# Designs tried in a protein design run: designed miniproteins, single chains, continued (5). Part 54

Each design is a single chain, and the fold is of that chain. pLDDT is the mean over its residues in the fold that is shown.

## One batch from the design tools (miniprotein)

Design m17978
Fold by ESMFold2-Fast:
Parts: C-alpha cells; sequence; structure tokens
Structure m17978 (fold): chain A 75 residues (1-75)
C-alpha cells in the first residue's frame, strides 16, 4: 500500500465532494485507490464502478464513499 497515493486520493475525493463530479473523475479516483492498494484496475472497469456508485448514491454520495475508503486505508 502507498500512503502518499492514498493521501492524494483523499484530497481528490474531498475536492469532488465540493463540486459536481463527473463519472470519469470518480473513475480516476477509483483507479488511484486500487493502485494504492496494490491492485490494477482498467479505466473502463473503474468508470463502470463509478457509474454504479452514481446511479445508487448520486455524485456526492459516490465521492463520500470513496473518501471514506481512502480514510479507512490510511488508518
Amino acid sequence: MDPEKLEEVKRKAEELLRRNATVEELGQVIMDLAKAAGVEVSREAATNIAQRLVDRYGARGAAERLLRTAESLLS
């Protein structure tokens, strides 16, 4: 796990919470989270996951969930 990348992901998720996030932006955060956790995820797979999160929780809810995941991994 890469704590420096997790801090970057946390900052990006916080930024996306303050504005209207696109599915593509959320997908990038998912890719960065996966890389920090030592897992490779394609942009296509990350975008599909982001779309599902937005469909279920909205853009803000998706960003909140990604922020919580990054915080949990930093603990």
Scores: mean pLDDT 81

Design m17979
Fold by ESMFold2-Fast:
Structure m17979 (fold): chain A 67 residues (1-67)
Amino acid sequence: LTPEQEREVALALTEIAVAVAKMDLIRKGYDPEKVEKAANDVLAEAEAAGRPFTYEEVKKRIEELLK
């Protein structure tokens, strides 16, 4: 893979992790609007990092942002 393709794959994997974590947190009773905002912030962090985030990393980071 080229570095560009690697970044695209990393983002796609992170998007899947974020979608699952978002759904799980909303089901646990977190505010959907706050979860969506935090999820978008985590996606931006992953893009800046240039690597995929795992489900556990994403979930923990969203929870940190929700306070």
Scores: mean pLDDT 80

Design m17980
Fold by ESMFold2-Fast:
Structure m17980 (fold): chain A 67 residues (1-67)
Amino acid sequence: ASEEELDGEVSVALVEIMAAIALKIPDPQEAEETLKKAREFADSIPNPQAREEALKVVEDAEARLKA
């Protein structure tokens, strides 16, 4: 069963949603706090592949926020 893989995919999707919300926040400080929470959540993902993918999503969003 791919339930562990589905949990990883759902966790990555949640990080993607958090990053998308952060990029829509007009206050830069609130956006940074939201990305910080997304990063903390990504770091807590037990699946190494899903964690790496989620962290990449956060890093891409952080780069976009700083641009």
Scores: mean pLDDT 78

Design m17981
Fold by ESMFold2-Fast:
Structure m17981 (fold): chain A 58 residues (1-58)
Amino acid sequence: SLKKELEDPKASRQRAVQITSRSIIGVGLEVDGRTKESKELFEQVKKELELEKKALEE
């Protein structure tokens, strides 16, 4: 459910900041030619979001 995000805008914004920060790092890794590391970083972000989603969906 999205209940917590609706109740606390700061929590929702915190997630957005985390995603954005890691995305920037991922882009940096790509620029440095570290495509695998960039891919792994994005995978980690995806996994974190998925776990949070599942916890709310249960």
Scores: mean pLDDT 68

Design m17982
Fold by ESMFold2-Fast:
Structure m17982 (fold): chain A 62 residues (1-62)
Amino acid sequence: MQAEIEALIAEARRLLADPNPDPERLEALGNRLLELYKQTKNQEALDLAQELFARVYQLKAE
């Protein structure tokens, strides 16, 4: 579990650093991090999920 949490967090940070990320990939990862937060209460997972969803809304609005 811990290694999976670290891997998902690292993936989220990489995607958020991408200037042209795939919004579907961001949304899928956000949903995975949100489910992880529900199971583990890891605040970093929640924070990153919210950032990913905000990025998706920005990309889809343009």
Scores: mean pLDDT 80

Design m17983
Fold by ESMFold2-Fast:
Structure m17983 (fold): chain A 68 residues (1-68)
Amino acid sequence: GKKEKREEILRLIGEILRIIGEIFDLERELERAKREGDEERAERLEKEIKELEERLKELMERLKSIEV
């Protein structure tokens, strides 16, 4: 029912917020790596950020599907 749908929405929001937090932390590490001239670390962090951004987009699409 409607309550079950609300619980699923809240769970998805929780996962979305967690991923946003991880992206934010990784972006801070990326800026640090770039300032230090650590190109290898910067490339690894950029790849990890892209993977998390893709996961975030997937979760947001699922959230939109539930709201409609």
Scores: mean pLDDT 83

Design m17984
Fold by ESMFold2-Fast:
Structure m17984 (fold): chain A 57 residues (1-57)
Amino acid sequence: SDENLTQELRNKAAELGKEWQENAKDDKSAAEAGRKAQEELKKAAEEAGERELKLLE
């Protein structure tokens, strides 16, 4: 369901945001951590969507 998908993505984004803050010791590290977090969030979104579709079958 789209509601669960949105909630999952928000939770994942929050976790990645916290990890990003902890690893952002300087501007360069922050940029790299942010980029990695963005890529992981995109992957999580795709995986969550795929799981949702499989449940609907």
Scores: mean pLDDT 71

Design m17985
Fold by ESMFold2-Fast:
Structure m17985 (fold): chain A 62 residues (1-62)
Amino acid sequence: AGAAAATQAGAAAGTGGGLAGASGKMRNEDHDPEGARKGALKAGESAGDAAGAATASQAGYL
């Protein structure tokens, strides 16, 4: 349960972070689609890791 919750939280946060990152980047640098894409990927990765860790900590506490 805890592991599944952490995985789902990570995936959801990763997707949201990636989309938000890409969106923001594209608004400032429309001629840098590669940079926006790579930036979004990194943002999603970090957000996913943070959300997964937070969820796992809460599950471990319970």
Scores: mean pLDDT 56

Design m17986
Fold by ESMFold2-Fast:
Structure m17986 (fold): chain A 85 residues (1-85)
Amino acid sequence: SVLKEVGELIVKGEELFKKGEEIWKKEPEKKEEAIELFKKAAELYRKAAELMEKASDSEVAKKLVELAREKAKEAEEKVEKAKKE
């Protein structure tokens, strides 16, 4: 099921994003680890959006694609912020 695969990618992306946030806040010496987690989260969200877009053009699918793209942008912004700090 494409919907199941997309959901699993989003959940995994959220887990990696949250782990990156915790490391960034609590372990500043592990900055590079946090950056890699944000990068992986962004990649998973981008894959989720691409899979959903290819599978369906329904309104529900379009909303899920937009959600996944926004999550990817947030993760990408965290990477850029972390690199500058």
Scores: mean pLDDT 85

Design m17987
Fold by ESMFold2-Fast:
Structure m17987 (fold): chain A 68 residues (1-68)
Amino acid sequence: AVPPAEEVVLPATVNGRTLANQRAFGSGGPIRIFARYDGQWYGFDSEGSLRAFEHVVGRAADEVVRLP
């Protein structure tokens, strides 16, 4: 299922830069992929964005949901 908007964090930056804990509803464009880390959902517009975030975090997500 698609996570509720209020539970989704859009990372301010990826690729090894400092991450910001920002909760936003659709402000960054179409979110197609949701990944969970320690109970927090993160939204991504592409597989590349998800992979960049996984690289910064240093581990794979606990759960991933992809929109059709």
Scores: mean pLDDT 61

Design m17988
Fold by ESMFold2-Fast:
Structure m17988 (fold): chain A 70 residues (1-70)
Amino acid sequence: MTATDLRQALWAALADRPVAERRALMRAFETNDVEELKRLAMRLLGIKEEELEGKSVEEIAQLMIEALEA
């Protein structure tokens, strides 16, 4: 999956989330703000901190899509 495909998949996966959450997540992804994306993944989706350690923005986005599609 390319970064462009990840962006599109993440946006689609967030379709049913509140607008404020979608904006925050997409901003963190698009600005490469890995720390904010990690915080949002933990707080909003319940992803464990250890699953996010050492991961890139793209890898975190994949985990978030998987959590949202589960």
Scores: mean pLDDT 78

Design m17989
Fold by ESMFold2-Fast:
Structure m17989 (fold): chain A 62 residues (1-62)
Amino acid sequence: VRPGAYLDLEKGLFAPIYEEGKTPEEQVAERRKLLEEGVTKYAIGEFPALGVPPQPEPVIEK
């Protein structure tokens, strides 16, 4: 895990805490989804914290 986890990873870890209408199972599932998206963005080398859209840098395009 990257030490500079800002928006996406932090949202996935911290965000779903005040929702009491959801079961712990559902909250964990949502955290996993957000965390997975955050990891994907880290893998492409772009951080959403920079205010840049989640646009992958596809070297495959070349």
Scores: mean pLDDT 48

Design m17990
Fold by ESMFold2-Fast:
Structure m17990 (fold): chain A 61 residues (1-61)
Amino acid sequence: SSKDEQMKQSFLTLVESMVAAGVSPAVIRTVVDWYLREMREAGVPEEVLEELRREAERLIA
């Protein structure tokens, strides 16, 4: 759905922005964990959450 697509893009854009701003990896990972937990509670499938986690880690690395 468009809402799910917007949610995913907003999440990844947030991670990219934090990396570009020089936020520490530990802080970014804390924010990522919080958002993924909220998405899980909202019914986002686990395979999608694992994909987003991998993409976030790729951006942080």
Scores: mean pLDDT 84

Design m17991
Fold by ESMFold2-Fast:
Structure m17991 (fold): chain A 73 residues (1-73)
Amino acid sequence: MEELLKEIEELERRIQEAIDAGDAEGALEEARRAAEKLKELAEKLEDPELAELLKEAAEALVERAEALLEAAK
C-alpha cells in the first residue's frame, strides 16, 4: 500500500511539473493515463478498501488536472 501511495505522489508531481512548464493539456493527458492504470490495479485487488482508495485517487488526479487546465486559461 505505501508503495502505491508513493507512486501516486510521484504521478501528481509529474503532472504539477507539466503544469509549471505551461503544458496544461499534456498534464491532463498524463493524469488520465495514470487514472486508467490506477483503476485497472484497483480491479485486481482483493482488498475493497484499497481498491476504493485507488479509484478515489484516480478521480482526484483527473479532477485536479482539469481544474489546473481551466485555471491556465
Scores: mean pLDDT 71

Design m17992
Fold by ESMFold2-Fast:
Structure m17992 (fold): chain A 74 residues (1-74)
Amino acid sequence: SLEELDKAGVEVIERDMKEIEKNKDKYSAEELEKAAELAEGLAKKAEEAGLEETAEKLREAAEFLRKLAEEKRK
């Protein structure tokens, strides 16, 4: 079902966010910023597809990635 797919999407994004946080030192600020832009684009597509929870989680991921990028530039 779409609901099950939406829940699975949230779980995948949460795992990826934890992995990025654990390995944040291996990514450049530029790479993190590009990943944030992609996450925002994916959030819009997820919302259009009716994957509301996945869309919200992707927006959280984008903010998380931008914060990491900013910390690297300072």
Scores: mean pLDDT 86

Design m17993
Fold by ESMFold2-Fast:
Structure m17993 (fold): chain A 78 residues (1-78)
Amino acid sequence: SEAEEKLEEARKLLEKARELIDSDPEKARQLIREAVIKLGEAMTLALKAGPESFEAFQKQQAELYRQIQEIMERLRKG
C-alpha cells in the first residue's frame, strides 16, 4: 500500500541516520526530520484507507518511534 511505501522510506532514512550519528550528526538529525515527515504522510494514508490499515500502521509507528528515540539518545550523548 502507499502507507507501507512511506513507512519503508521512513525506515530507510532512520537506518541512514544511524550510520551517520558519529561521522555527521547534523545530517543524521536532518534524516530523522525527513523520516518524521514520511511517518506523518504514512499516517494520513493509513487513516484514509480505513481502520484495519490504521491498526497495522500503529504497530509499525511504535517500532519506528522507538528507533527515533534510540538515535536521538545516541546523538544527545555524542
Scores: mean pLDDT 85

Design m17994
Fold by ESMFold2-Fast:
Structure m17994 (fold): chain A 72 residues (1-72)
Amino acid sequence: SMKDRILKLIGEILRLIGEIFDLELELEKLKSLPDTEENKEKIKELEERIKELEERRKKLLEELEKLDEEEK
């Protein structure tokens, strides 16, 4: 049903929000550490990971919005 699809999408979006939040906290922690090459590499890796998850979240939000319009 449409409600089942909406609930599944909401669940996936909430999971992604949680993962992004955890990675942003780790990024903030790394940015507070000394500006070493190792820490710079870890920061870049986290920023890329966050970007990928944010893009996925955006796509799921767009799909959810589309389903909400169909429910009307």
Scores: mean pLDDT 82

Design m17995
Fold by ESMFold2-Fast:
Structure m17995 (fold): chain A 58 residues (1-58)
Amino acid sequence: SHTIALAALHDFERAAKTMDAEEARALLERTLASIRERSPEHFEEVERRLRAILKEHL
């Protein structure tokens, strides 16, 4: 659902800012796997946003 996708984005953004790069990459993969299963219609948008956050973190 949209709510699941938004929650995942928000949680990742918060966590990534306090994580090292390796932890952030692992969380990103885990989050994307979850979104693929639960909200596939929002996957592309979530993936784009997560990748952007990770690039800024690195």
Scores: mean pLDDT 78

Design m17996
Fold by ESMFold2-Fast:
Structure m17996 (fold): chain A 60 residues (1-60)
Amino acid sequence: GPERAAEGALAAAKSGPGGAAAGAWGMYQDNGDRELAREGVAAGQAGDAEKAGEIGLKGG
């Protein structure tokens, strides 16, 4: 559920940019917020793990 996805997104963000992007995508699958997921993926790809993690938590 959303809480578990948010925890996963935070853990993924701590693993680096690729993990942050994967976490954000997981959040999209749980609640369908494509814009939030795109922002998280973009932040992860840019190397902004903190921003990607925050977006993941916000989506959950």
Scores: mean pLDDT 58

Design m17997
Fold by ESMFold2-Fast:
Structure m17997 (fold): chain A 102 residues (1-102)
Amino acid sequence: SPELEELIADLEGMILTVERFFKEYPEDREKIISLLQKAIEALKAGNLDEAIETLRQIVEHLRKLLEKLRAEGAPDELIAAVESLIDTARYGIRRVEELKAR
C-alpha cells in the first residue's frame, strides 16, 4: 500500500530526528527508537492494532520527556523537535485508524 509505505517512511524519519536531537538523552533515545522500530514492524506485518498501541506509547513517553525538558530549560531546538515528534506520532495514529477502517 502506498499509504502504508509513506507512513513507514515518516516513522523512519522520526528515528533520524531522535538520533540527531537526543544525543544527551541516551535512555530516551534508545526507548523511542525501539518503539518506532516495533511500530514499523507491526505495520509491515499488517498488525494495525499493535501499531496504534505502540504509537500511543511513543506519544506518552515523548510527552513525559517534553515536561522534563521544559523543567530543565533544555534548548528550544530540542523542545521543538520533541513537539514535532509528538505531532507526527499522533497523526500516524489517525492514519493507521483510517487504514484499519478500510
Scores: mean pLDDT 90

Design m17998
Fold by ESMFold2-Fast:
Structure m17998 (fold): chain A 87 residues (1-87)
Amino acid sequence: SELAIAYNNLGVAYDSLGKFDEAVACYKKALELKPDFAEAHNNLGVAYDSQWKFNEAVACYKKALELKPDFAEAHNNLGLALHLLRK
């Protein structure tokens, strides 16, 4: 939906400002409107990574990859988050 895309874009803007809690809220709103929005799942994971919430980030990246298996960004992000969980 157009509104889901708007919330995703607003989340990206908050993320760029380092406002990770606001970014998370926007991505969650995008996903309420469009649960199969692979890009929003990936972006939510990136915001969780920025908050050191690696388990939550991993879940988001896995969901993005279930929806879009060829999503190169989500594959890379998942690998990095799994590496950080080993610490």
Scores: mean pLDDT 90

Design m17999
Fold by ESMFold2-Fast:
Structure m17999 (fold): chain A 70 residues (1-70)
Amino acid sequence: SLLDQLSALGKALSAIIDERGVATPAQVEEVLAQTDVSQEVRDAILAEVRRRGRLTGEELNRLLTRLALQ
């Protein structure tokens, strides 16, 4: 399900953020390549991360919440 995919993505990105403080756009692209998410979800996540230049834990939680409500 979408929620299972978002949960897996969230865990992988949270691990990077916990270790490094932030996730970079390149790291997010790598995680998305390993996660079976739709192209629409992938594009939405990449657009947000590239716009911000980084992804913090708070930004990740807000992003995943917004995607889960679609």
Scores: mean pLDDT 80

Design m18000
Fold by ESMFold2-Fast:
Structure m18000 (fold): chain A 57 residues (1-57)
Amino acid sequence: MEKKLEEAEKKAAELLEKLSDDQANEAVGEAAEEAAKNPEWDRLEVAEIIIKKAEEL
């Protein structure tokens, strides 16, 4: 795995662990819906949107 992808996925996981189960599910759900509308996004871009949604909560 590329270092940037690994770091982004680790940051996303750490942010989600700090949230409640409901907040984590909301952040992941919103990120998944946005990623589904943007099929050109790779795993790094998906991890970055999860981070953004988690930070907005």
Scores: mean pLDDT 77

Design m18001
Fold by ESMFold2-Fast:
Structure m18001 (fold): chain A 56 residues (1-56)
Amino acid sequence: GPAMEEKGEELERKIVRAILEKDLETVRRLAEEGIKLGVISEEQAKNAIEAAESLV
């Protein structure tokens, strides 16, 4: 529903910012929160962490 979509968009923006800042701890924390809230999948979380790690 719209509330889940809005939370997903907000979380995505926070994850992208953390990736650009090379803040792996924040990326992992936000990915874990997204899984708990059901707004991202485990595969999406893994891909975000791998993207952040590739920038180091």
Scores: mean pLDDT 76

Design m18002
Fold by ESMFold2-Fast:
Structure m18002 (fold): chain A 93 residues (1-93)
Amino acid sequence: KAREALKKGRIAYLNGDYETAKKYFEEAVKLAEPGSRLEAEAWTGLADVYEKLGDYKKAAEAYRRSAEQYRAIGDPATAELMEKKAEELEKKA
C-alpha cells in the first residue's frame, strides 16, 4: 500500500503534476510503517513537492522529518543531506 503510493507520487512528481504527487506522498506517509525507510522516502518526496510549490517552510519541515527517519534507520549521511536541504530552504522562507 505505502510503496504503491510512494511510486505513484514519484511518477506524478517526474511528470510535473505536483498536486497529485503531494496527495500520493501524503498517503505514503500515512500508510508507511513508523521509522521505516519508506516513511523517510515519503517525507523526502513530500518535501520535494513543497519546494516545487514554493512552500519553503513546509518543505523544510518535511526535510527535517525525513532526516529524523533516516537517522532512526541508521543512515546519517542521507539524514545530513536532508538537514542541509532544510537549512537552505529556511533561509528562503
Scores: mean pLDDT 86

Design m18003
Fold by ESMFold2-Fast:
Structure m18003 (fold): chain A 61 residues (1-61)
Amino acid sequence: SPEVERLRREIEEVRRRIEELTRQLAAAPVGSPEQLELAREIAELNGRLADLERELAALEA
């Protein structure tokens, strides 16, 4: 369905962003404002990923 395809695309986009930000986090100075901001953004994206995966699971049930 179009909804399943949309969710799969959004999940892949969120996963790619998490991977990119995780690489940036690894390069950030320890204790920097950049490190804290990247960690916060990654946490928010992981929350969104969990919500999208739950929505997809409901549609595939």
Scores: mean pLDDT 88

Design m18004
Fold by ESMFold2-Fast:
Structure m18004 (fold): chain A 61 residues (1-61)
Amino acid sequence: SDMEEAKKLYEDGMKLIKEGKYQEAIELFEESARLAEKAGNDVLKRFARAGVELARQKLKL
């Protein structure tokens, strides 16, 4: 389902953050947010968007 795919993408994005792959993490978080929105999961959408902002901040350091 879109919700299960969005959760998986969010988890994979967090793993990429731990690996220092911030640009790749942004792509996964953006896709997670898109699928979460499509599934009507506002909470997951907000977490995914927060992940994008975290990854962007990491790139500035």
Scores: mean pLDDT 88

Design m18005
Fold by ESMFold2-Fast:
Structure m18005 (fold): chain A 75 residues (1-75)
Amino acid sequence: RPPLSPVEEKVLLEAVKKARDKILEAMQSGNAVEALRILAEAFEELAKNSTDPEVKEAAQRLADRIREAAERYAA
């Protein structure tokens, strides 16, 4: 499993920081799929609001990947 790039790590930390309370609520409710959806939404928001093209691209890629994981585990 390759490590995240420095840009991907920064994006992940910022998304988790912004969405932490909602993620914790979903996890406390036993809904891991909801927690993944919340995380994906946080990445999409970061992609939308960022002015840095590298951050925008990294955030969108992470959002797409997490949404795929959520769909797969929702079955």
Scores: mean pLDDT 79

Design m18006
Fold by ESMFold2-Fast:
Structure m18006 (fold): chain A 60 residues (1-60)
Amino acid sequence: SMEERKRRAEEHVKKGKEAFEKGDYDAAIEHYTQALQLDPENEEARRLLLKSALEKQKQE
């Protein structure tokens, strides 16, 4: 259901935030990408995906 997809998307957002706090931007990007596949309208996941991609560029 849509509600189940949104719950799973929020779990991925949570895991993405945990990865981001550890500086693991690759893992954060993967989690936010999965969240957007489950809930494409998730504004938070979209913003955090972009933020994680920018932080990854700074490390390179």
Scores: mean pLDDT 88

Design m18007
Fold by ESMFold2-Fast:
Structure m18007 (fold): chain A 67 residues (1-67)
Amino acid sequence: MIDEVRKLYKEAIELRKKAEEARKNGDFETADQLYEEAQKKIDEANKLIDEAVKKRLVSKSVADFFR
């Protein structure tokens, strides 16, 4: 899980670097697309963190309820 989150953040950083290079080369359309992809990777990583926290809290509550 943590490794997957780190991988997604690393991919987002690399996409942002590519976006900056594309923008510097005048390819603004590619830059915008890469920024959007980077943001999606960050959003996915944040969702994984939120779901992991929620699952731990819900699983603990359910276990306490049934056991």
Scores: mean pLDDT 75

Design m18008
Fold by ESMFold2-Fast:
Structure m18008 (fold): chain A 63 residues (1-63)
Amino acid sequence: MEEEIEKFVKAFAVPGYEHKVITDEDPEALAQKVVEEAKKLSEKYKEVRFAVHGNIAVINYKK
């Protein structure tokens, strides 16, 4: 899984953005964590984007 996380982050990391990785084996818990984190980040950062692959999510955010 760690190598898969690294490949996914590399593929979906946007230059100039900060990145946060979220993982959970439960898809519903993963979705809740991603939504909650994206909402919190969107209050502080103008650009927030995310991608999900299986049990891995990457959030890109920029001030």
Scores: mean pLDDT 75

Design m18009
Fold by ESMFold2-Fast:
Structure m18009 (fold): chain A 53 residues (1-53)
Amino acid sequence: SNYFYYVVEEGDTLENISKKIYGNDDYAEEIKKANNITGPLKVGEIIKVPNVK
């Protein structure tokens, strides 16, 4: 599976982004691992999000 790119918005968390894209927060950890995220998200940062159908 390929990734698509998402631009982090004000107030976004990994859980919030997962809910926005997939309808649930089950993908928050997958997004974190895909981007090697170890700290807070930065507004305007481009992150990789798993492309699931």
Scores: mean pLDDT 78

Design m18010
Fold by ESMFold2-Fast:
Structure m18010 (fold): chain A 87 residues (1-87)
Amino acid sequence: SDLEAKKKEYEEKIKKDPDNAEAYLNLGKVLYEQGKLEEAEKYYKKALELDGTNLEALENLADVLEKQGKKEEAEELRKLIEDYKSK
């Protein structure tokens, strides 16, 4: 499976460099595509712990929160994203 191969690729990158924010973001994306929404949320949050201004990670976190029905948390995050985009 393509998703399983991608998951292993990013898990290997994390093992070699645990501070690689991009690898956590990409692992979260794979988990989201697999429908593993809680796990995707976890790894998006980990990416943001390493790089808190990553707009792609913030957008993907908002999307996964919305998919889980966490509408209030997603709305608060969307306001933060807008602040970053609006100067």
Scores: mean pLDDT 86

Design m18011
Fold by ESMFold2-Fast:
Structure m18011 (fold): chain A 79 residues (1-79)
Amino acid sequence: DVDKGRKLYEQGLKAFEQGKYEEAAKLFEEAGKLLEGKDDRLASQAYSNAAQAYEKIGKTEKAQELYDKATRLFQKSLA
């Protein structure tokens, strides 16, 4: 699942670059779920990027939830 998570993260980056924010948000969120507990640093980055994509489409509350999740995972990755 780590390899799948990294692949989805890369697909999310391409979608975001193309302005496909709804698609990017879903790809980043799925990448985060697959990476969580295995690569918490990358999972944190995936959730942060998903939050940014949700902000682009006006889903502010969803974005805030994902930023909070990203922050917790980042702190865990440092410990």
Scores: mean pLDDT 87

Design m18012
Fold by ESMFold2-Fast:
Structure m18012 (fold): chain A 56 residues (1-56)
Amino acid sequence: EVLDELVELAKKQLPESVSDEQARELVEELLKTHSLEQLKKIFPGVPEELIRKSLA
């Protein structure tokens, strides 16, 4: 799923101390509370298309 790809990419930007579960929860919360433009700034290494699909 698109969310799994986004979480994997986000984990590469997060400290080693962040677990897979914590990364998923963080990504899900950010998707609920932030606009596409804000998410692009938070995840600069993530393709915009992947972020757009996660918001759909």
Scores: mean pLDDT 75

Design m18013
Fold by ESMFold2-Fast:
Structure m18013 (fold): chain A 67 residues (1-67)
Amino acid sequence: MSVREILQELAKYADTDEYVLTEKQALAALLSLGLSESQAREIVNRVAKDGKVDSLALAREAARLLR
């Protein structure tokens, strides 16, 4: 999947019109994309800042594993 396709999927889990997710929303989104729990948790732990996850950073990391 491309970064653009992943970003569109992540937008469904966003709390607002901003591209920012909670850690729970980020985990749910990555699992829906077919990543394992261990892969999803690793990515979220890497990109999360102050309990929030930037959708673009998340999509880039997910795209690396979905190549």
Scores: mean pLDDT 74

Design m18014
Fold by ESMFold2-Fast:
Structure m18014 (fold): chain A 68 residues (1-68)
Amino acid sequence: MLSREEIREVARRFGLSPGQASELLSFVLNKGTDEFSGEEVEELARRLGVSPGTAAQALVEIVRRLRS
């Protein structure tokens, strides 16, 4: 699981709030996989109010940190 500080670092890097970064982390943990469809990324981006590219990049970073 990511620490509060790691969540804040992800938030700062991608221009997200800590709450938005926590939502992305919850999404990754709920799926139990590091594979995301374009449709899932688009829906998540809409829910967070960010671009699909930002959501995709933040998800990749969260997965990378969780696997470390």
Scores: mean pLDDT 80

Design m18015
Fold by ESMFold2-Fast:
Structure m18015 (fold): chain A 56 residues (1-56)
Amino acid sequence: SRELGIDLASADTGLSREQLERIANARTEEELRAIAEELGISVELARGVKEGIHVL
């Protein structure tokens, strides 16, 4: 589920729940890139986290 995915991603990445929700809610690659840059993480990491949240 989304909640379980966010909790697991938080434990794995060290990102806050709010930061993970921003990643999960990104609708475009442009939004995802902007969020990744703001959070100081790579776009690849942000994309992986987003996929992990939606798969779990």
Scores: mean pLDDT 71

Design m18016
Fold by ESMFold2-Fast:
Structure m18016 (fold): chain A 60 residues (1-60)
Amino acid sequence: MDKSIIDALKKMAERLIKEKRYFEAAQNYKALSTMYRALGDEEKAKEYDKKAEELQKKAE
C-alpha cells in the first residue's frame, strides 16, 4: 500500500471532521483500517475501525 495514499486519507478525514461531515470522515477511517489490515498492521487497523465507529455514532 502506498504511504502517500494513507497520509492523504488521514488529512481528508481531519478536514471532514472539522466540517462536521462525520459519516464521510468515518468512511475515510474505514478505508485506512482496510489498508493497514492489508499491510499486516492489525493494531492500527483496529484503531481506525474504532475511530470510524465513533464517527458513525456522531453522524446517526
Scores: mean pLDDT 81

Design m18017
Fold by ESMFold2-Fast:
Structure m18017 (fold): chain A 58 residues (1-58)
Amino acid sequence: SLKETIAGFLVLVAEVELDMGDLETAVRMAERALELDPENERAREVLEEARRRLEERA
């Protein structure tokens, strides 16, 4: 579906931002992906990783 396609794109952006160290943007993109495709495992994994790294900074 179109929602799943857009979610896939958002996950790719989230992964790039995560690799760049922009954890806040990675969280936002992954959350948007899950809003469109709640069962997207890859989006959930990116969100969990970004949140874990943000907690390490706190």
Scores: mean pLDDT 85

